# Designed miniproteins, single chains, continued (4): the designs that were tried, part 4

Each design is a single chain, and the fold is of that chain. pLDDT is the mean over its residues in the fold that is shown.

## One batch from the design tools (miniprotein)

Design m12105
Fold by ESMFold2-Fast:
Structure m12105 (fold): chain A 77 residues (1-77)
Amino acid sequence: MSEERKKASLYTAGEISKAGADASVMLAERVPKNKKTFIEGALISARTAAENYKEVGDEEKGEEVLKEGEEKAKKLE
């Protein structure tokens, strides 16, 4: 309920979602059969990470994570 605890929890959730996006990109490269599913998962995770970072006031990091996720997904098409 303190603002510090709320920000820490949201930041941690953002870091976890970012790691999930990066893992999905790697899986799209390693498992071409399911490439479309992993690309979709990477985009969802990147968007979730961006929202969490923006909610803690880190808009620059949110935009960076979203751009990285979208660029990596587009490269895998």
Scores: mean pLDDT 80

Design m12106
Fold by ESMFold2-Fast:
Structure m12106 (fold): chain A 63 residues (1-63)
Amino acid sequence: MLTLTEEQRRVIEAALLLSKGVATDEAIDLASRRTGLTREQVRAAAEEFRPEALKKIEEMKKL
C-alpha cells in the first residue's frame, strides 16, 4: 500500500473526480503539484485505488 497522507489522498481523489476516474494529464499535474508527489506517483496511486474511488464517488452522489 502507498504511504500517503490523508491530504494527499483527498487531492488525488479530487483529481479523479475531475477526470471522472480517468486521471487525465491535467488532473495528474494538479494533484502532483498539490501533494508534492511526481506525476508517475499520482497516476500509480490513482490507478491502485481507482475501484475504491469509484465507490466513493457513488457514495458522494448519495449525499
Scores: mean pLDDT 68

Design m12107
Fold by ESMFold2-Fast:
Structure m12107 (fold): chain A 69 residues (1-69)
Amino acid sequence: SEIEKKAREAAEEAIRLTGDRFLAGAVYSAVLLKEGDKSAELSPQAKQIAEDALATYERVRAEKEAIEA
């Protein structure tokens, strides 16, 4: 539940920053896999998708914080 809470908070922030529910879903899944130490169970393609989602989220977050802070 702690991992789920962290994943939900990241997904909610992604929606707040981008309005992109698909990105939020990808971020939610990526956080669950990363924090749950299950990323090793993913195919290389699935790992890449999760990493791309997190990278996009962090980039957008940094850009929005720089502009709106």
Scores: mean pLDDT 72

Design m12108
Fold by ESMFold2-Fast:
Structure m12108 (fold): chain A 84 residues (1-84)
Amino acid sequence: SMERQEEIWREAKLALVEIYAGITLTEVRHHHPELLPVAEGFRDAAVEAARDPSKIPEVRRLAEQLPFAKKDAEKIIELANEIA
């Protein structure tokens, strides 16, 4: 059914959000461990935005505090808008 297919695609897109947030988190852990709390906040905001696109501004705000998060944030925002 279409409903089952839509559920599968939403689950796949949520998994992709976790992957992109995970890339940023891994980069922070290795290169800027002092920014780990910001990167963890970015990951949490990314997951929230995937369920509620009104939370996208928080993803943008946290990404601006992480000098290498731009590409991951762009992918997360794209996916969040597609899930909505």
Scores: mean pLDDT 84

Design m12109
Fold by ESMFold2-Fast:
Structure m12109 (fold): chain A 74 residues (1-74)
Amino acid sequence: LELTVTPEEARVGEPVTVTSSQPSRFVVRDEDGRVVAEGEGTSLVVTPRRPGLYTVTATGADGTVATGMFVVRE
């Protein structure tokens, strides 16, 4: 499973695109560990509403897990 997060640094209100090499379940958490976005497929777009460090977890159909991160500035 290959996970790409673009851009890795964004500002509040700017979209961040998460792309997976295979169909995956996505969970995006903010700095406090709260789930801010979820999705299924090969891509997910997240528009962050708060600054901080965000974590993306992608789980493939084969059970493979990949983790990515992005930073959101004010």
Scores: mean pLDDT 82

Design m12110
Fold by ESMFold2-Fast:
Structure m12110 (fold): chain A 70 residues (1-70)
Amino acid sequence: SHMEKLVEKLREEIRQLAAGLDPATRARYLAEVDELVEKFKKSKSPLDQTIILMELVALAAEVELARRRA
């Protein structure tokens, strides 16, 4: 599944971006990533999977902004 591979790569990228944040903020963002990944795995429609992927992209942008402000 190409979408599943994209989700795992994006999860890893978010993990790397969050590595420079304080432990509490990092743990919070990583928990949000894990929740989205679990929702993706439980989703049964391509549309739902696409929406979750878009949410992961938005979260990556949020983590990057937090990193720049730290």
Scores: mean pLDDT 86

Design m12111
Fold by ESMFold2-Fast:
Structure m12111 (fold): chain A 75 residues (1-75)
Amino acid sequence: MVLSDEEIAELVAKAKKGEPVPELGEYEHLATPEVFGKPVSEVPGTALFDVDGDGVVDEKGVAAMIRAQSELRAA
């Protein structure tokens, strides 16, 4: 089912703490505390977390991926 913005924010906070976020599916291993704030060019596979074009893995990019995975399951 499609997640709310509040649910997505909670899941992003869990990823930043190093807690499991199964909602990311195959991308869970890429959303670790170590990658937040890193350039996507330095962490292979994280370019999909740069949704606003700033070149950095941030909370918005991870949130967008959680949303995309949720939408895929809801379809």
Scores: mean pLDDT 73

Design m12112
Fold by ESMFold2-Fast:
Structure m12112 (fold): chain A 70 residues (1-70)
Amino acid sequence: VLTNYREQLSVALAGKLGVSVDDIRHVFDQVAREEGPNPSNDRLYQLLAEKSGKSVEDIEAVVKEFLAGL
């Protein structure tokens, strides 16, 4: 039902964090492998922070901004 939502989020995160869309997709896939189909946001934010070199707080701010724009 969420057609293109994850892809739109991946593009937004890649642009804001200065990483590729493929890097974001790999993070989502890694979290899904580690925590299953309903992963915690904490692990997702940690991996995004590691990939981008940003803080977890910066990642949370970007995600919150994207969600507020919906």
Scores: mean pLDDT 73

Design m12113
Fold by ESMFold2-Fast:
Structure m12113 (fold): chain A 99 residues (1-99)
Amino acid sequence: MEEKKKKIEQAKKDIETANKLLDEGSRYVDEAAAQAAASTPEEAARILHQARDFVGKAKGEADRLAKNAESVPELKKQGEEVKSRADALTARVDARVAA
């Protein structure tokens, strides 16, 4: 019981950390898109590629944290939701880079 409680507590912390990273990544993509729209084509490409790199790193860390949390049955759904959010954010930044 005590060991299970500690695992649930750690998994909740991992989910919170992953969601915070994805929230920061989402904000970065929105800010980068606004800056790119106001920039030269060359500068816009640089800004969007930097946003893609940031999202890639955030996705990697969020996926790792979500996988750790999924080992706890009570948090499996939340871990799956984090991975889904990371995939959606990656698709969003890739669409901006491709445009």
Scores: mean pLDDT 82

Design m12114
Fold by ESMFold2-Fast:
Structure m12114 (fold): chain A 55 residues (1-55)
Amino acid sequence: MSPLEKLLEKERETAKRLRELSEDPSVPELMRLVFKIAAESSEFVAERIEKKIAA
């Protein structure tokens, strides 16, 4: 497995966890917003890595 494939898996896992936190009502509203932005950033990075692997 290439280093990029490992990084892609890690970013996808991170994005999933952050997305779950952004939707958790027990998390304060401001923190949910932070987690939502973080999840979007990890999703963006994962998409960029996926495109590089596909090339």
Scores: mean pLDDT 81

Design m12115
Fold by ESMFold2-Fast:
Structure m12115 (fold): chain A 76 residues (1-76)
Amino acid sequence: MEEEKEVMIKALAAQRALAAHPELAEEFVARARAELEAAEAAGDWKAAADVAVRAVTELLGEEAVRAAEAEAAAAL
């Protein structure tokens, strides 16, 4: 339960951050595609969420990601 909740928070945080910045979608895909595909093929959703958060952090910075994580946690 705890790990699933943390993965959901990370996934929602990355999704919310990208939804607020649709202009970053192509750059996100360029940075994360290979690692996301590898994680998804392995069924490793925790690794997939970590890759997404890392890529968004590189594009928007840590403060934006922390804000998105707080919003995602409040939405759950």
Scores: mean pLDDT 77

Design m12116
Fold by ESMFold2-Fast:
Structure m12116 (fold): chain A 65 residues (1-65)
Amino acid sequence: SESSFEKLLKEAEEIKKLPPSKENVLELEIISGIFYIVYGITKDERYLKKAEEFEKEAKEFEAKL
């Protein structure tokens, strides 16, 4: 069975394959925000790294609009 976080990771990877759009930027920002929240609770830097990666990718998508 797939965890909710693994599903979010797969969703982010699929979004990254699509053309940049405001909707796709928002979805990547939401996923990044979820990982920041998990990092705040767990203090596990692996979640922080994923949050920062998705935040950067959301900004790169937004820059193409």
Scores: mean pLDDT 81

Design m12117
Fold by ESMFold2-Fast:
Structure m12117 (fold): chain A 83 residues (1-83)
Amino acid sequence: MELVEEAAREGAEAAGRHDWQQGGQYVASAAIDAAIKGGQNIGYTAILVAEEAARLALERGYLDEEQAQHMQTLGTTLAIMSS
């Protein structure tokens, strides 16, 4: 759980510094790294990381709801395709 929360924070912060597309790419990379370190399924981890990253980005005002949804979809898709 701690690895997922850290990965989600990295993705949300990337979205805040750049945009939802860069945020999605960071979510994918962080989710893959978290899954490998935690010995977890990449697809499952990516879903959790992307959902939490989107929530954090909305909460912090980095993205609107539509942008957060796009970041969640992109991050999950890229992580699954890379696994």
Scores: mean pLDDT 84

Design m12118
Fold by ESMFold2-Fast:
Structure m12118 (fold): chain A 63 residues (1-63)
Amino acid sequence: DAAARRAALRAGLAEIQRLLEAEGEKAMIVVSSDAEGRDRVELLTPVSPAVAARLEALNAFLA
């Protein structure tokens, strides 16, 4: 449901930020919504495989 997706988005963003800090990386994070109101997260700079994998998992859940 929408509440579960919002909770997953918040938790996922917090985890991605923790992973970025652990790797010593900085990235600009963009959250966008499609015509159906589904959110998607994008990172505008290259990141480590661990951050990329967590981002992919979050976006798969939000789809």
Scores: mean pLDDT 78

Design m12119
Fold by ESMFold2-Fast:
Structure m12119 (fold): chain A 75 residues (1-75)
Amino acid sequence: MPPEIEELKAELLARYPQVASYLPFIEEQSQGNDEALLATLRRLRELLEGLTDPADLLSIVLQAVQETNREFGLT
């Protein structure tokens, strides 16, 4: 796995431990495409900086995945 992906996962989990339950889903949705996975994690990090309500976490994860999958043609 590219170092940037490992670093982003570690950073996200340190700040938002609740993301751990969604990482398998995010990885599955990226279908082995490391660029798509990296893009999803970067979008997730950016969106989570504005997180004020924990109930919004699922919506934020789905948004990051859906936007990246659309960009990369993953269905």
Scores: mean pLDDT 80

Design m12120
Fold by ESMFold2-Fast:
Structure m12120 (fold): chain A 66 residues (1-66)
Amino acid sequence: GSISLEDLVREVLRRLGLPDTRRNRGAVFEALSASADFAAISRKYGVPVSTLRRAREVGLEILASR
């Protein structure tokens, strides 16, 4: 079955051990975009670029396991 983008974001946060806050959800949501600018997202949400890069990697792993 298809995963919703909301469920994907929450599963990424769970795997990274990050709190499920509006800030972290927004940062991960934007990081999963194909056009994501990690530096801009980092400045907007206060989440490190390294965390955003790892969030994208984890999101792709979740999608590949389906």
Scores: mean pLDDT 84

Design m12121
Fold by ESMFold2-Fast:
Structure m12121 (fold): chain A 83 residues (1-83)
Amino acid sequence: SAEVERLRQLLERARELLRQGRYEEAARVALEGMRLALRLAPPEEIPRYIGRLLAVIGLMLDGRYEEAARLGIEAVEEFLRSL
């Protein structure tokens, strides 16, 4: 689907930004990917995904952008593997 293709594009963009050390931008793109994944998630997975989403937001509020980006990328990767 177009949404799954968009999610893959966001994941690759977040990974590239992370490789470049652009941690805040990587975290923002990863968060966008997580928000899209949440819309596509089956109801049973939503509570786990919301927990991870809140963790990423918390890390970003603390300025811990590298950790936020890594966690967000991992969450999107796990979602795509579950399809």
Scores: mean pLDDT 88

Design m12122
Fold by ESMFold2-Fast:
Structure m12122 (fold): chain A 86 residues (1-86)
Amino acid sequence: SLAKKIEEELKKAKPEVEKLAKESKLNENQKKQLEIAKAAINKDLEKLRELLLEQIEERAKKFKRYEYVPEALEKMEELIELLEKA
């Protein structure tokens, strides 16, 4: 099912995001955005994906000191691409 694929891909991405957080630190808003993505796996995923990407991009513009924001965005885009190929 799509929901399980999303969850498994998130579980694969989580160690990489946690490694980035340990070395660069993700802010609380980005962590919450990832939690929102997991919580909404069984609902309207497509709209949630677009919303998360837009919010991460806006956060990158607003919080310039958070260099890890572009990396978090890229990881989300990779996850989305994997889901579309499946």
Scores: mean pLDDT 53

Design m12123
Fold by ESMFold2-Fast:
Structure m12123 (fold): chain A 113 residues (1-113)
Amino acid sequence: DPLLEELRETAEALSKVESPLLAFKYAFGIFYARLPEEVQEKIDEAEAQAMKELGLTQEPSTPEEVAAFYAKVLRILGVPEEVIEEIRKLFEEEDFVSAAVLVAQAILDVLGS
């Protein structure tokens, strides 16, 4: 998938000059901007609900907060728990590049045709 390849390359490049967590956020933002409006809308709704359910008043800023936030977003979108657990392990290992790619792939798998 060209979007997942570009996301990986962007995350790897940014992780050399930014914190790995910021590289995840920026790479995911670029991926998001390339999605169809209907997919973006579903992600926005899931993110708003995840923020509400987790009691977050600002964007998640720590690896633990980001991991919990995306786990909740992916559950709301219908991603299987097995995939969510794999992503959580990548955050625990501080492999934010692979975490970004797997989050993006999971979103495409559940929201793609």
Scores: mean pLDDT 81

Design m12124
Fold by ESMFold2-Fast:
Structure m12124 (fold): chain A 80 residues (1-80)
Amino acid sequence: SAVELARQAGLESVREGGELGKAPEGAGAAISSIGGATSYEFTGNRKEAANDFRSAAESAERAGSEKGKELALKAAELAE
């Protein structure tokens, strides 16, 4: 599901960001993933969820997490 992919994107970004000394950017990806998941499951706003997941992908990329970025982009595609 889009929400599960977003959860994995956040976790991967936090893990890899921490390893690279970019913990704040990894945390940013997790925060954006939570926002997207909330929009998706709680409000039903799939377009807003997709935008939040794309924001998570940008934060994951800044954290140095290729896996986090890929998972977040896949979550965005499934949310649309």
Scores: mean pLDDT 82

Design m12125
Fold by ESMFold2-Fast:
Structure m12125 (fold): chain A 65 residues (1-65)
Amino acid sequence: KEELKEKLIEHALSLGVSREQAEKFADFVLENPDASIEELIEFALSLGVSRKQARTLALFAKGLL
């Protein structure tokens, strides 16, 4: 769980996402392990992340990237 959070934050930062946005996204993923890709994208967009970044993060979080 700790390693997943760290990897999600590092990946988000590599895409140009802010640390604050990356941390909120990682926490949401850990709190909602059954969330769909669409739900993860929607949450990331609510944080101000671009749709392209949101899609990449959602796929990474689901182990599809």
Scores: mean pLDDT 82

Design m12126
Fold by ESMFold2-Fast:
Structure m12126 (fold): chain A 86 residues (1-86)
Amino acid sequence: HMTPEEILAEARRIAEKIVEEELKKNDFSKLTPEEQLKLAFEIMSKAMEELRKLLDERGVELTPEQRRAIALEISRIVFEALKKKK
């Protein structure tokens, strides 16, 4: 079974990868605040879906508390990455 630390590490890795890929495709500086927020939610959704597939393949079940912690960590990574763009 995956440890909680391993699950969080995979969530971070996936979120960082998807953020980097989406920022290469989109000129973030040309987006309106509404479009920036929409992109952030799309990245978070993609990261959660990719993590879900990985966990399903490994037979890992998450508690509601673990799901909340993962969602918060993915959100933190996404918004911090977008905030650092000039």
Scores: mean pLDDT 79

Design m12127
Fold by ESMFold2-Fast:
Structure m12127 (fold): chain A 135 residues (1-135)
Amino acid sequence: PKVLILITDSSMLPLAKKIKKALEKEGFETEIESFAAVPGKPQVAYDSVLPLLPKYDVVIILDDDISAVLGVLKAAEEKKVPAIVVIPEEKVTEELVEAAKRANAVIIPYTEEDDEEKLVEEVVKKVKELLAAQA
């Protein structure tokens, strides 16, 4: 299976690389891609990501901008690609929860106090669960 990790900011690259290494250890082909996002404009993220998604079996979104995440979730819903949203706990709004539910996506909230290694383990576990559900 092919997994896509989406980031908008280079600050997320170290975490994305850790997730990529953990997924590759499990036999998943994993790519990290940046996408275009503009705060308050979900359509920019949607348009940027829509053509990428059909090549992948699961998409992981690493972002703290809710509008960017909403755009990616809409693209994932339309292309029927399972999604995992990794986002700060304080950014988990009702709008995000509803969008994730429509896209059949999983939200993994985190805090600055969370163990990054445990976060990576949870992401890997959710990728395996989503892929098993598609089989």
Scores: mean pLDDT 85

Design m12128
Fold by ESMFold2-Fast:
Formats: sequence, C-alpha cells, structure tokens
Structure m12128 (fold): chain A 56 residues (1-56)
Amino acid sequence: MMYKAVGSADGFEDITGEAEGAIVTAQKNVVAQARKAGAKKLTIKDDSGTETTVEF
C-alpha cells in the first residue's frame, strides 16, 4: 500500500513524500527533504488527515 505525506514550511513550497508499506517512511522522506532545504519548522499532513510538527 502506498502512503503519501505533504510537508509545509515557511518560505518553501509544499514537500511531498511517498512510500510503499508505511506512512512513517513517507513522513521521514518529507522530513529529510525539509532538513536538506534548510527549513526550521515543518508541519506534515498525511492522507489520513493526521498532522505532525517537526522543528530543526
């Protein structure tokens, strides 16, 4: 099963991540992209409507 997660960060376009088998892997892909881009705070929303906030 494919999972999708979308991250929003101030000053950045929405970051998307997909992963087969686990929503947590999709979320980790979004976090890794945001960290590399230099984001300071990220809000992640998945296909189930769950929101998670990550600060760097």
Scores: mean pLDDT 75

Design m12129
Fold by ESMFold2-Fast:
Structure m12129 (fold): chain A 74 residues (1-74)
Amino acid sequence: SENEADLEAMIARLREMGELLDRPEEAEALIRAARELYRLAQESSEEEVERWLAGQTELKERLRALREAVAALK
């Protein structure tokens, strides 16, 4: 419950960032990844989580796009 509340707080911040940066699609992709990571962390081994993270090339690209948008905001 506490971890779930923390996840929802993080998701709210990601969504707000997406709106502020005019990148709502990138924010929603990161939110989906965060929810899936949380599910895997609850249901799967640490090794399975590590393998999933290693395979997330698109997630890394989405994060890069948001990082570039933040840099451009200045």
Scores: mean pLDDT 74

Design m12130
Fold by ESMFold2-Fast:
Structure m12130 (fold): chain A 71 residues (1-71)
Amino acid sequence: MTPEEQEIRDRLYELVEELARKNGRYEEAYSAYQYARRYYKTKNEEDAREAAKLLGVSVSTVKKIVEEAEK
């Protein structure tokens, strides 16, 4: 794994954890992060939907945080 990929992963986890905490789903943060990370690699809509379900948000919200982590 490259240093750049690690930074994206760390940033993505922070964004997912913050969103999970805001929605009262902190216990789901790690599972949601794993699906969001898979979506980042695969661009598979199914991974984004599972992350959205775990976080209690829309699929578009998951896509936005993945885009934010990529910057």
Scores: mean pLDDT 82

Design m12131
Fold by ESMFold2-Fast:
Structure m12131 (fold): chain A 56 residues (1-56)
Amino acid sequence: LSDAHLRLAALINGTALGDPAFLLDKPQDYLQRVADEIESLYVQGVLLEGELQSTA
C-alpha cells in the first residue's frame, strides 16, 4: 500500500487524472473515465486508512 499512497496523492493533486480541459469527442466517455478514477480513489483511500490503522 506504499505504492497506493503515492498513487492516491497523485490522484488528489489531479496530475494522474490528467488535464480536465481535455475533452474527448465523446464527452460522456470522458466523464465515465473520470468517474472510474474517482471510484478508484475512494477504494485506495479506504485501503490506505486500513493500513494506517494496522500500523498504529
Scores: mean pLDDT 56

Design m12132
Fold by ESMFold2-Fast:
Order: C-alpha cells, then structure tokens, then sequence
Structure m12132 (fold): chain A 78 residues (1-78)
C-alpha cells in the first residue's frame, strides 16, 4: 500500500541519516503511523512531483526535506 511504501521510505531516510533503530521505531509508531493527515499529504505530494507512490519515489522526495530538518528530528527523538 502507499502507506507501507511511505513507512519503508522513512525508515531508509532515517537509517541513512544515522538515526538508531529504536529512534526510527519510536518515530514510525508514535508520530507517523497514526497521523492519517500527514500520511495522505506526503503521499499526495510525492505523487504530484514524481507521478508515482513507490518507496523509491517517496524516498527521493523525503530525503532532502528530512535532511534539512534532521537536527530538529534528533531533538524530538532523544
């Protein structure tokens, strides 16, 4: 599903940025998986830019965004 592709893409981005597995799991379970509005917005945004909701397309869209705000995410997950 699009939601599963989004979760997989977020896991890859956060892993690439050096987040621990426990930080990634906390983010996905607490902040992402239950936020239907954010999930829909990110999927729609990716589809509008890439024409596709594959994990790879979502990863390409998310990586620059998450990289810019990575320090804020580290503080949130610490």
Amino acid sequence: SDKENLIAAFRRVLTDLGFSQSQIDSFIQRDLINNTAVVKALITFTKNITGDTSEKSIYRTLKPMVTRDQDKLKKLLS
Scores: mean pLDDT 77

Design m12133
Fold by ESMFold2-Fast:
Structure m12133 (fold): chain A 86 residues (1-86)
Amino acid sequence: MPEDLEADLAEAREIQAAGKLDTLPLYEQLSLRSLLAADEAGQQDKAKVLAMAALIVAGDKGVTSRKQVPEVVKEAAGMVGIKVNL
């Protein structure tokens, strides 16, 4: 795991704790929610893979609403072998 991922996860956790995740743009939410979902599943080594998969799924489906972020992250998690409860 790159050391920069630990910094990214720390930042994502701080944003979540501050209640700011829902105020971020769609792609920022997809990335941070994916990192947090992988972290919560104990799969930090797959966090960046999950974020990339979520962006691909969102692009393929033409996702434009932040309300679809949990569904996209859950589908991407299934593709990369991470079990998330969203």
Scores: mean pLDDT 77

Design m12134
Fold by ESMFold2-Fast:
Structure m12134 (fold): chain A 68 residues (1-68)
Amino acid sequence: MSPREQEMIGILKRLADEVSDEVKDPDQADLLIRELADIMREGRDAGESVETVRERLEKKKKELLEKI
């Protein structure tokens, strides 16, 4: 695994923990975490920078939490 991919995974894990803390329903938390994981995979596969993926994940997390 590349250092960049490891950093992206670290960001995803941190955001997943934050979602799990804020969303009481585990099924709903899992759905939101899955959406974040999909964004990370798309950015990774497209060759996007860690910074670009971080910004996309943080923006999407905020949008998803505002709907709950």
Scores: mean pLDDT 80

Design m12135
Fold by ESMFold2-Fast:
Structure m12135 (fold): chain A 74 residues (1-74)
Amino acid sequence: MEEEIEKLKEKAKPVIERYQQYQALLDHVFTLLKKGVFDLEKIKEEIRKFAEKNGYDPEVVEEILRDLERLFSR
């Protein structure tokens, strides 16, 4: 589980580098994964709620979620 999360962080490094100002949002994604939340739809819902509470741009949030979906879901 911890090793899997580290591998996902490695795969997500281009997204992290591209969106450095959204690092807190990306950290929240990995926090959900550590809690055992692997359902992409639940992750998207929780991330949208987190983003709304923290005043993130919804268009950028949706772009980040699409980039992460391509890395994590098949």
Scores: mean pLDDT 72

Design m12136
Fold by ESMFold2-Fast:
Structure m12136 (fold): chain A 66 residues (1-66)
Amino acid sequence: SMSDQEATIENLVRHIEDLLKDPSYSDEDIENVVNFAVDLVRQRYGEEVARRLREELDKKIEELKS
């Protein structure tokens, strides 16, 4: 459902935010997790939802690294 998609996106964004705050994770580690999450969402919900997740994650990475 749309509610399940929204909850999944929100949870993945929160998880990536937590990883970005942890200094033990490198930029390469973060990128690998982002790519994995986007690929999972693409397989389950399709390209449009995956693109939306990518945009949300890119925005959060920019906000937290700036």
Scores: mean pLDDT 80

Design m12137
Fold by ESMFold2-Fast:
Structure m12137 (fold): chain A 79 residues (1-79)
Amino acid sequence: LLERAEEYEKKGEYKKAVEYYMEAASYAALVEGDLERALELLERAKKIAKEGLEPSEAERYIKEIEELEDLLRRVEEER
């Protein structure tokens, strides 16, 4: 997942890069239990969306990323 995200980022395929970074973040949080790493990957996805996508597309992806960040922060608070 992370390797694919980095590959698409280097190719300028920013939509796919964002999606794979989001999947990598979900895997880190839900499978590995590494919330800090997951939040780092979501921050990278958000940066790519802001810099690489058209404003309307960036807004949609950023909203989804922020919803994931909020979910992960709530999980951290429960622990």
Scores: mean pLDDT 80

Design m12138
Fold by ESMFold2-Fast:
Structure m12138 (fold): chain A 74 residues (1-74)
Amino acid sequence: MEAKVEATALARGVVERQVSTVEVKDGKAEVKVTVLGEEVTLTLDVDENAEEQIQSKTVTVRGVAALVSAKITK
């Protein structure tokens, strides 16, 4: 199953947005997001019964903590 992911990364006052289509397998999806010029892979838990869901994760890039918010739409 394919899902649309709208990812917003916030680090050091910089906001970066990325939209991608990812494959959902066994209730999980991997999305690649660029944060401060570096590509980070996030594993998202996907509820196959929900049309839309939002999941947030914190990642560290070059010693800087970044908040990534992902909106998952079927």
Scores: mean pLDDT 80

Design m12139
Fold by ESMFold2-Fast:
Structure m12139 (fold): chain A 76 residues (1-76)
Amino acid sequence: MTRQDIIDSITNMLRRLGVPDDVAVQVSRQITNLIQQGNFQQAIDIFRDTMRRHGVSDDDIRRAISMLRGMIQSMQ
Protein backbone atom coordinates (compact mmCIF):
# COMPACT_ATOMS: atom_id res chain seq x y z
CA MET A 1 0.00 0.00 0.00
CA THR A 2 1.47 3.38 -1.03
CA ARG A 3 1.62 6.50 1.17
CA GLN A 4 -0.94 8.14 -1.16
CA ASP A 5 -3.35 5.17 -0.76
CA ILE A 6 -3.28 5.66 3.04
CA ILE A 7 -3.79 9.44 2.75
CA ASP A 8 -6.72 8.93 0.34
CA SER A 9 -8.36 6.33 2.64
CA ILE A 10 -8.16 8.55 5.74
CA THR A 11 -9.22 11.66 3.76
CA ASN A 12 -12.31 9.87 2.39
CA MET A 13 -13.20 8.59 5.88
CA LEU A 14 -13.00 12.09 7.43
CA ARG A 15 -14.83 13.66 4.48
CA ARG A 16 -17.77 11.22 4.81
CA LEU A 17 -18.03 12.18 8.52
CA GLY A 18 -18.39 15.89 7.67
CA VAL A 19 -14.80 17.12 8.12
CA PRO A 20 -13.99 19.88 5.55
CA ASP A 21 -11.86 18.72 2.57
CA ASP A 22 -8.86 20.99 3.37
CA VAL A 23 -8.75 19.82 7.01
CA ALA A 24 -9.30 16.16 6.00
CA VAL A 25 -6.32 16.24 3.57
CA GLN A 26 -3.96 18.02 6.03
CA VAL A 27 -4.89 15.74 8.95
CA SER A 28 -4.65 12.61 6.74
CA ARG A 29 -1.07 13.55 5.76
CA GLN A 30 -0.16 14.14 9.42
CA ILE A 31 -1.74 10.84 10.55
CA THR A 32 -0.04 8.93 7.69
CA ASN A 33 3.37 10.35 8.70
CA LEU A 34 2.77 9.29 12.33
CA ILE A 35 1.69 5.76 11.26
CA GLN A 36 4.84 5.41 9.09
CA GLN A 37 6.94 6.50 12.12
CA GLY A 38 5.19 3.90 14.34
CA ASN A 39 3.53 6.60 16.47
CA PHE A 40 0.13 4.88 16.38
CA GLN A 41 -1.25 6.40 19.61
CA GLN A 42 -0.52 9.97 18.42
CA ALA A 43 -2.15 9.16 15.04
CA ILE A 44 -5.30 7.89 16.81
CA ASP A 45 -5.35 10.91 19.18
CA ILE A 46 -5.16 13.44 16.30
CA PHE A 47 -7.80 11.49 14.33
CA ARG A 48 -10.19 11.46 17.34
CA ASP A 49 -9.58 15.14 18.25
CA THR A 50 -10.16 16.27 14.63
CA MET A 51 -13.49 14.41 14.47
CA ARG A 52 -14.59 15.84 17.84
CA ARG A 53 -13.78 19.43 16.75
CA HIS A 54 -15.99 18.94 13.66
CA GLY A 55 -19.01 17.61 15.58
CA VAL A 56 -18.70 13.90 14.74
CA SER A 57 -20.73 11.71 17.13
CA ASP A 58 -18.99 9.47 19.70
CA ASP A 59 -20.45 6.39 17.93
CA ASP A 60 -19.03 7.48 14.54
CA ILE A 61 -15.66 8.34 16.16
CA ARG A 62 -15.51 4.85 17.74
CA ARG A 63 -16.27 3.16 14.37
CA ALA A 64 -13.76 5.36 12.50
CA ILE A 65 -11.01 4.57 15.05
CA SER A 66 -11.77 0.83 14.63
CA MET A 67 -11.39 1.24 10.84
CA LEU A 68 -8.10 3.12 11.26
CA ARG A 69 -6.78 0.41 13.63
CA GLY A 70 -7.75 -2.27 11.07
CA MET A 71 -5.90 -0.36 8.35
CA ILE A 72 -2.78 -0.04 10.58
CA GLN A 73 -2.87 -3.82 11.27
CA SER A 74 -3.09 -4.56 7.50
CA MET A 75 0.19 -2.60 7.04
CA GLN A 76 2.19 -4.77 9.51
Scores: mean pLDDT 84

Design m12140
Fold by ESMFold2-Fast:
Structure m12140 (fold): chain A 114 residues (1-114)
Amino acid sequence: DLEKVKEKVKRRFEAYAKRHNLSNDYKEILRAIAEELGLSEEQIEEILKYPLHEAWLIIELISTVGISIETAKEILKKVGVSEVYEKLEEIRRNSDSSEEAKEKVRKYIEEVLK
């Protein structure tokens, strides 16, 4: 359900903004999150061209497994935005650590790109 994914991403951004005393300017919030996760200025400028929910998934994939923006877009195109979001949330819920979640995301990406 794409509309539920959009709403969940918006809520995540609003929660981040509240924790860091930022306005609810979604582009500023997205930039702050991407900078915190170690993305380059060039990557951030490219990602800001996408709809918020797609931009978030691109950031999550890049920060978790170190793939390119083009590879992240290919995954979203092959699988679907909602399906990728739900799979990443499933992995996060079923993982006991960030290291385990990262490994499961990496394996998922390898299977998608076969």
Scores: mean pLDDT 84

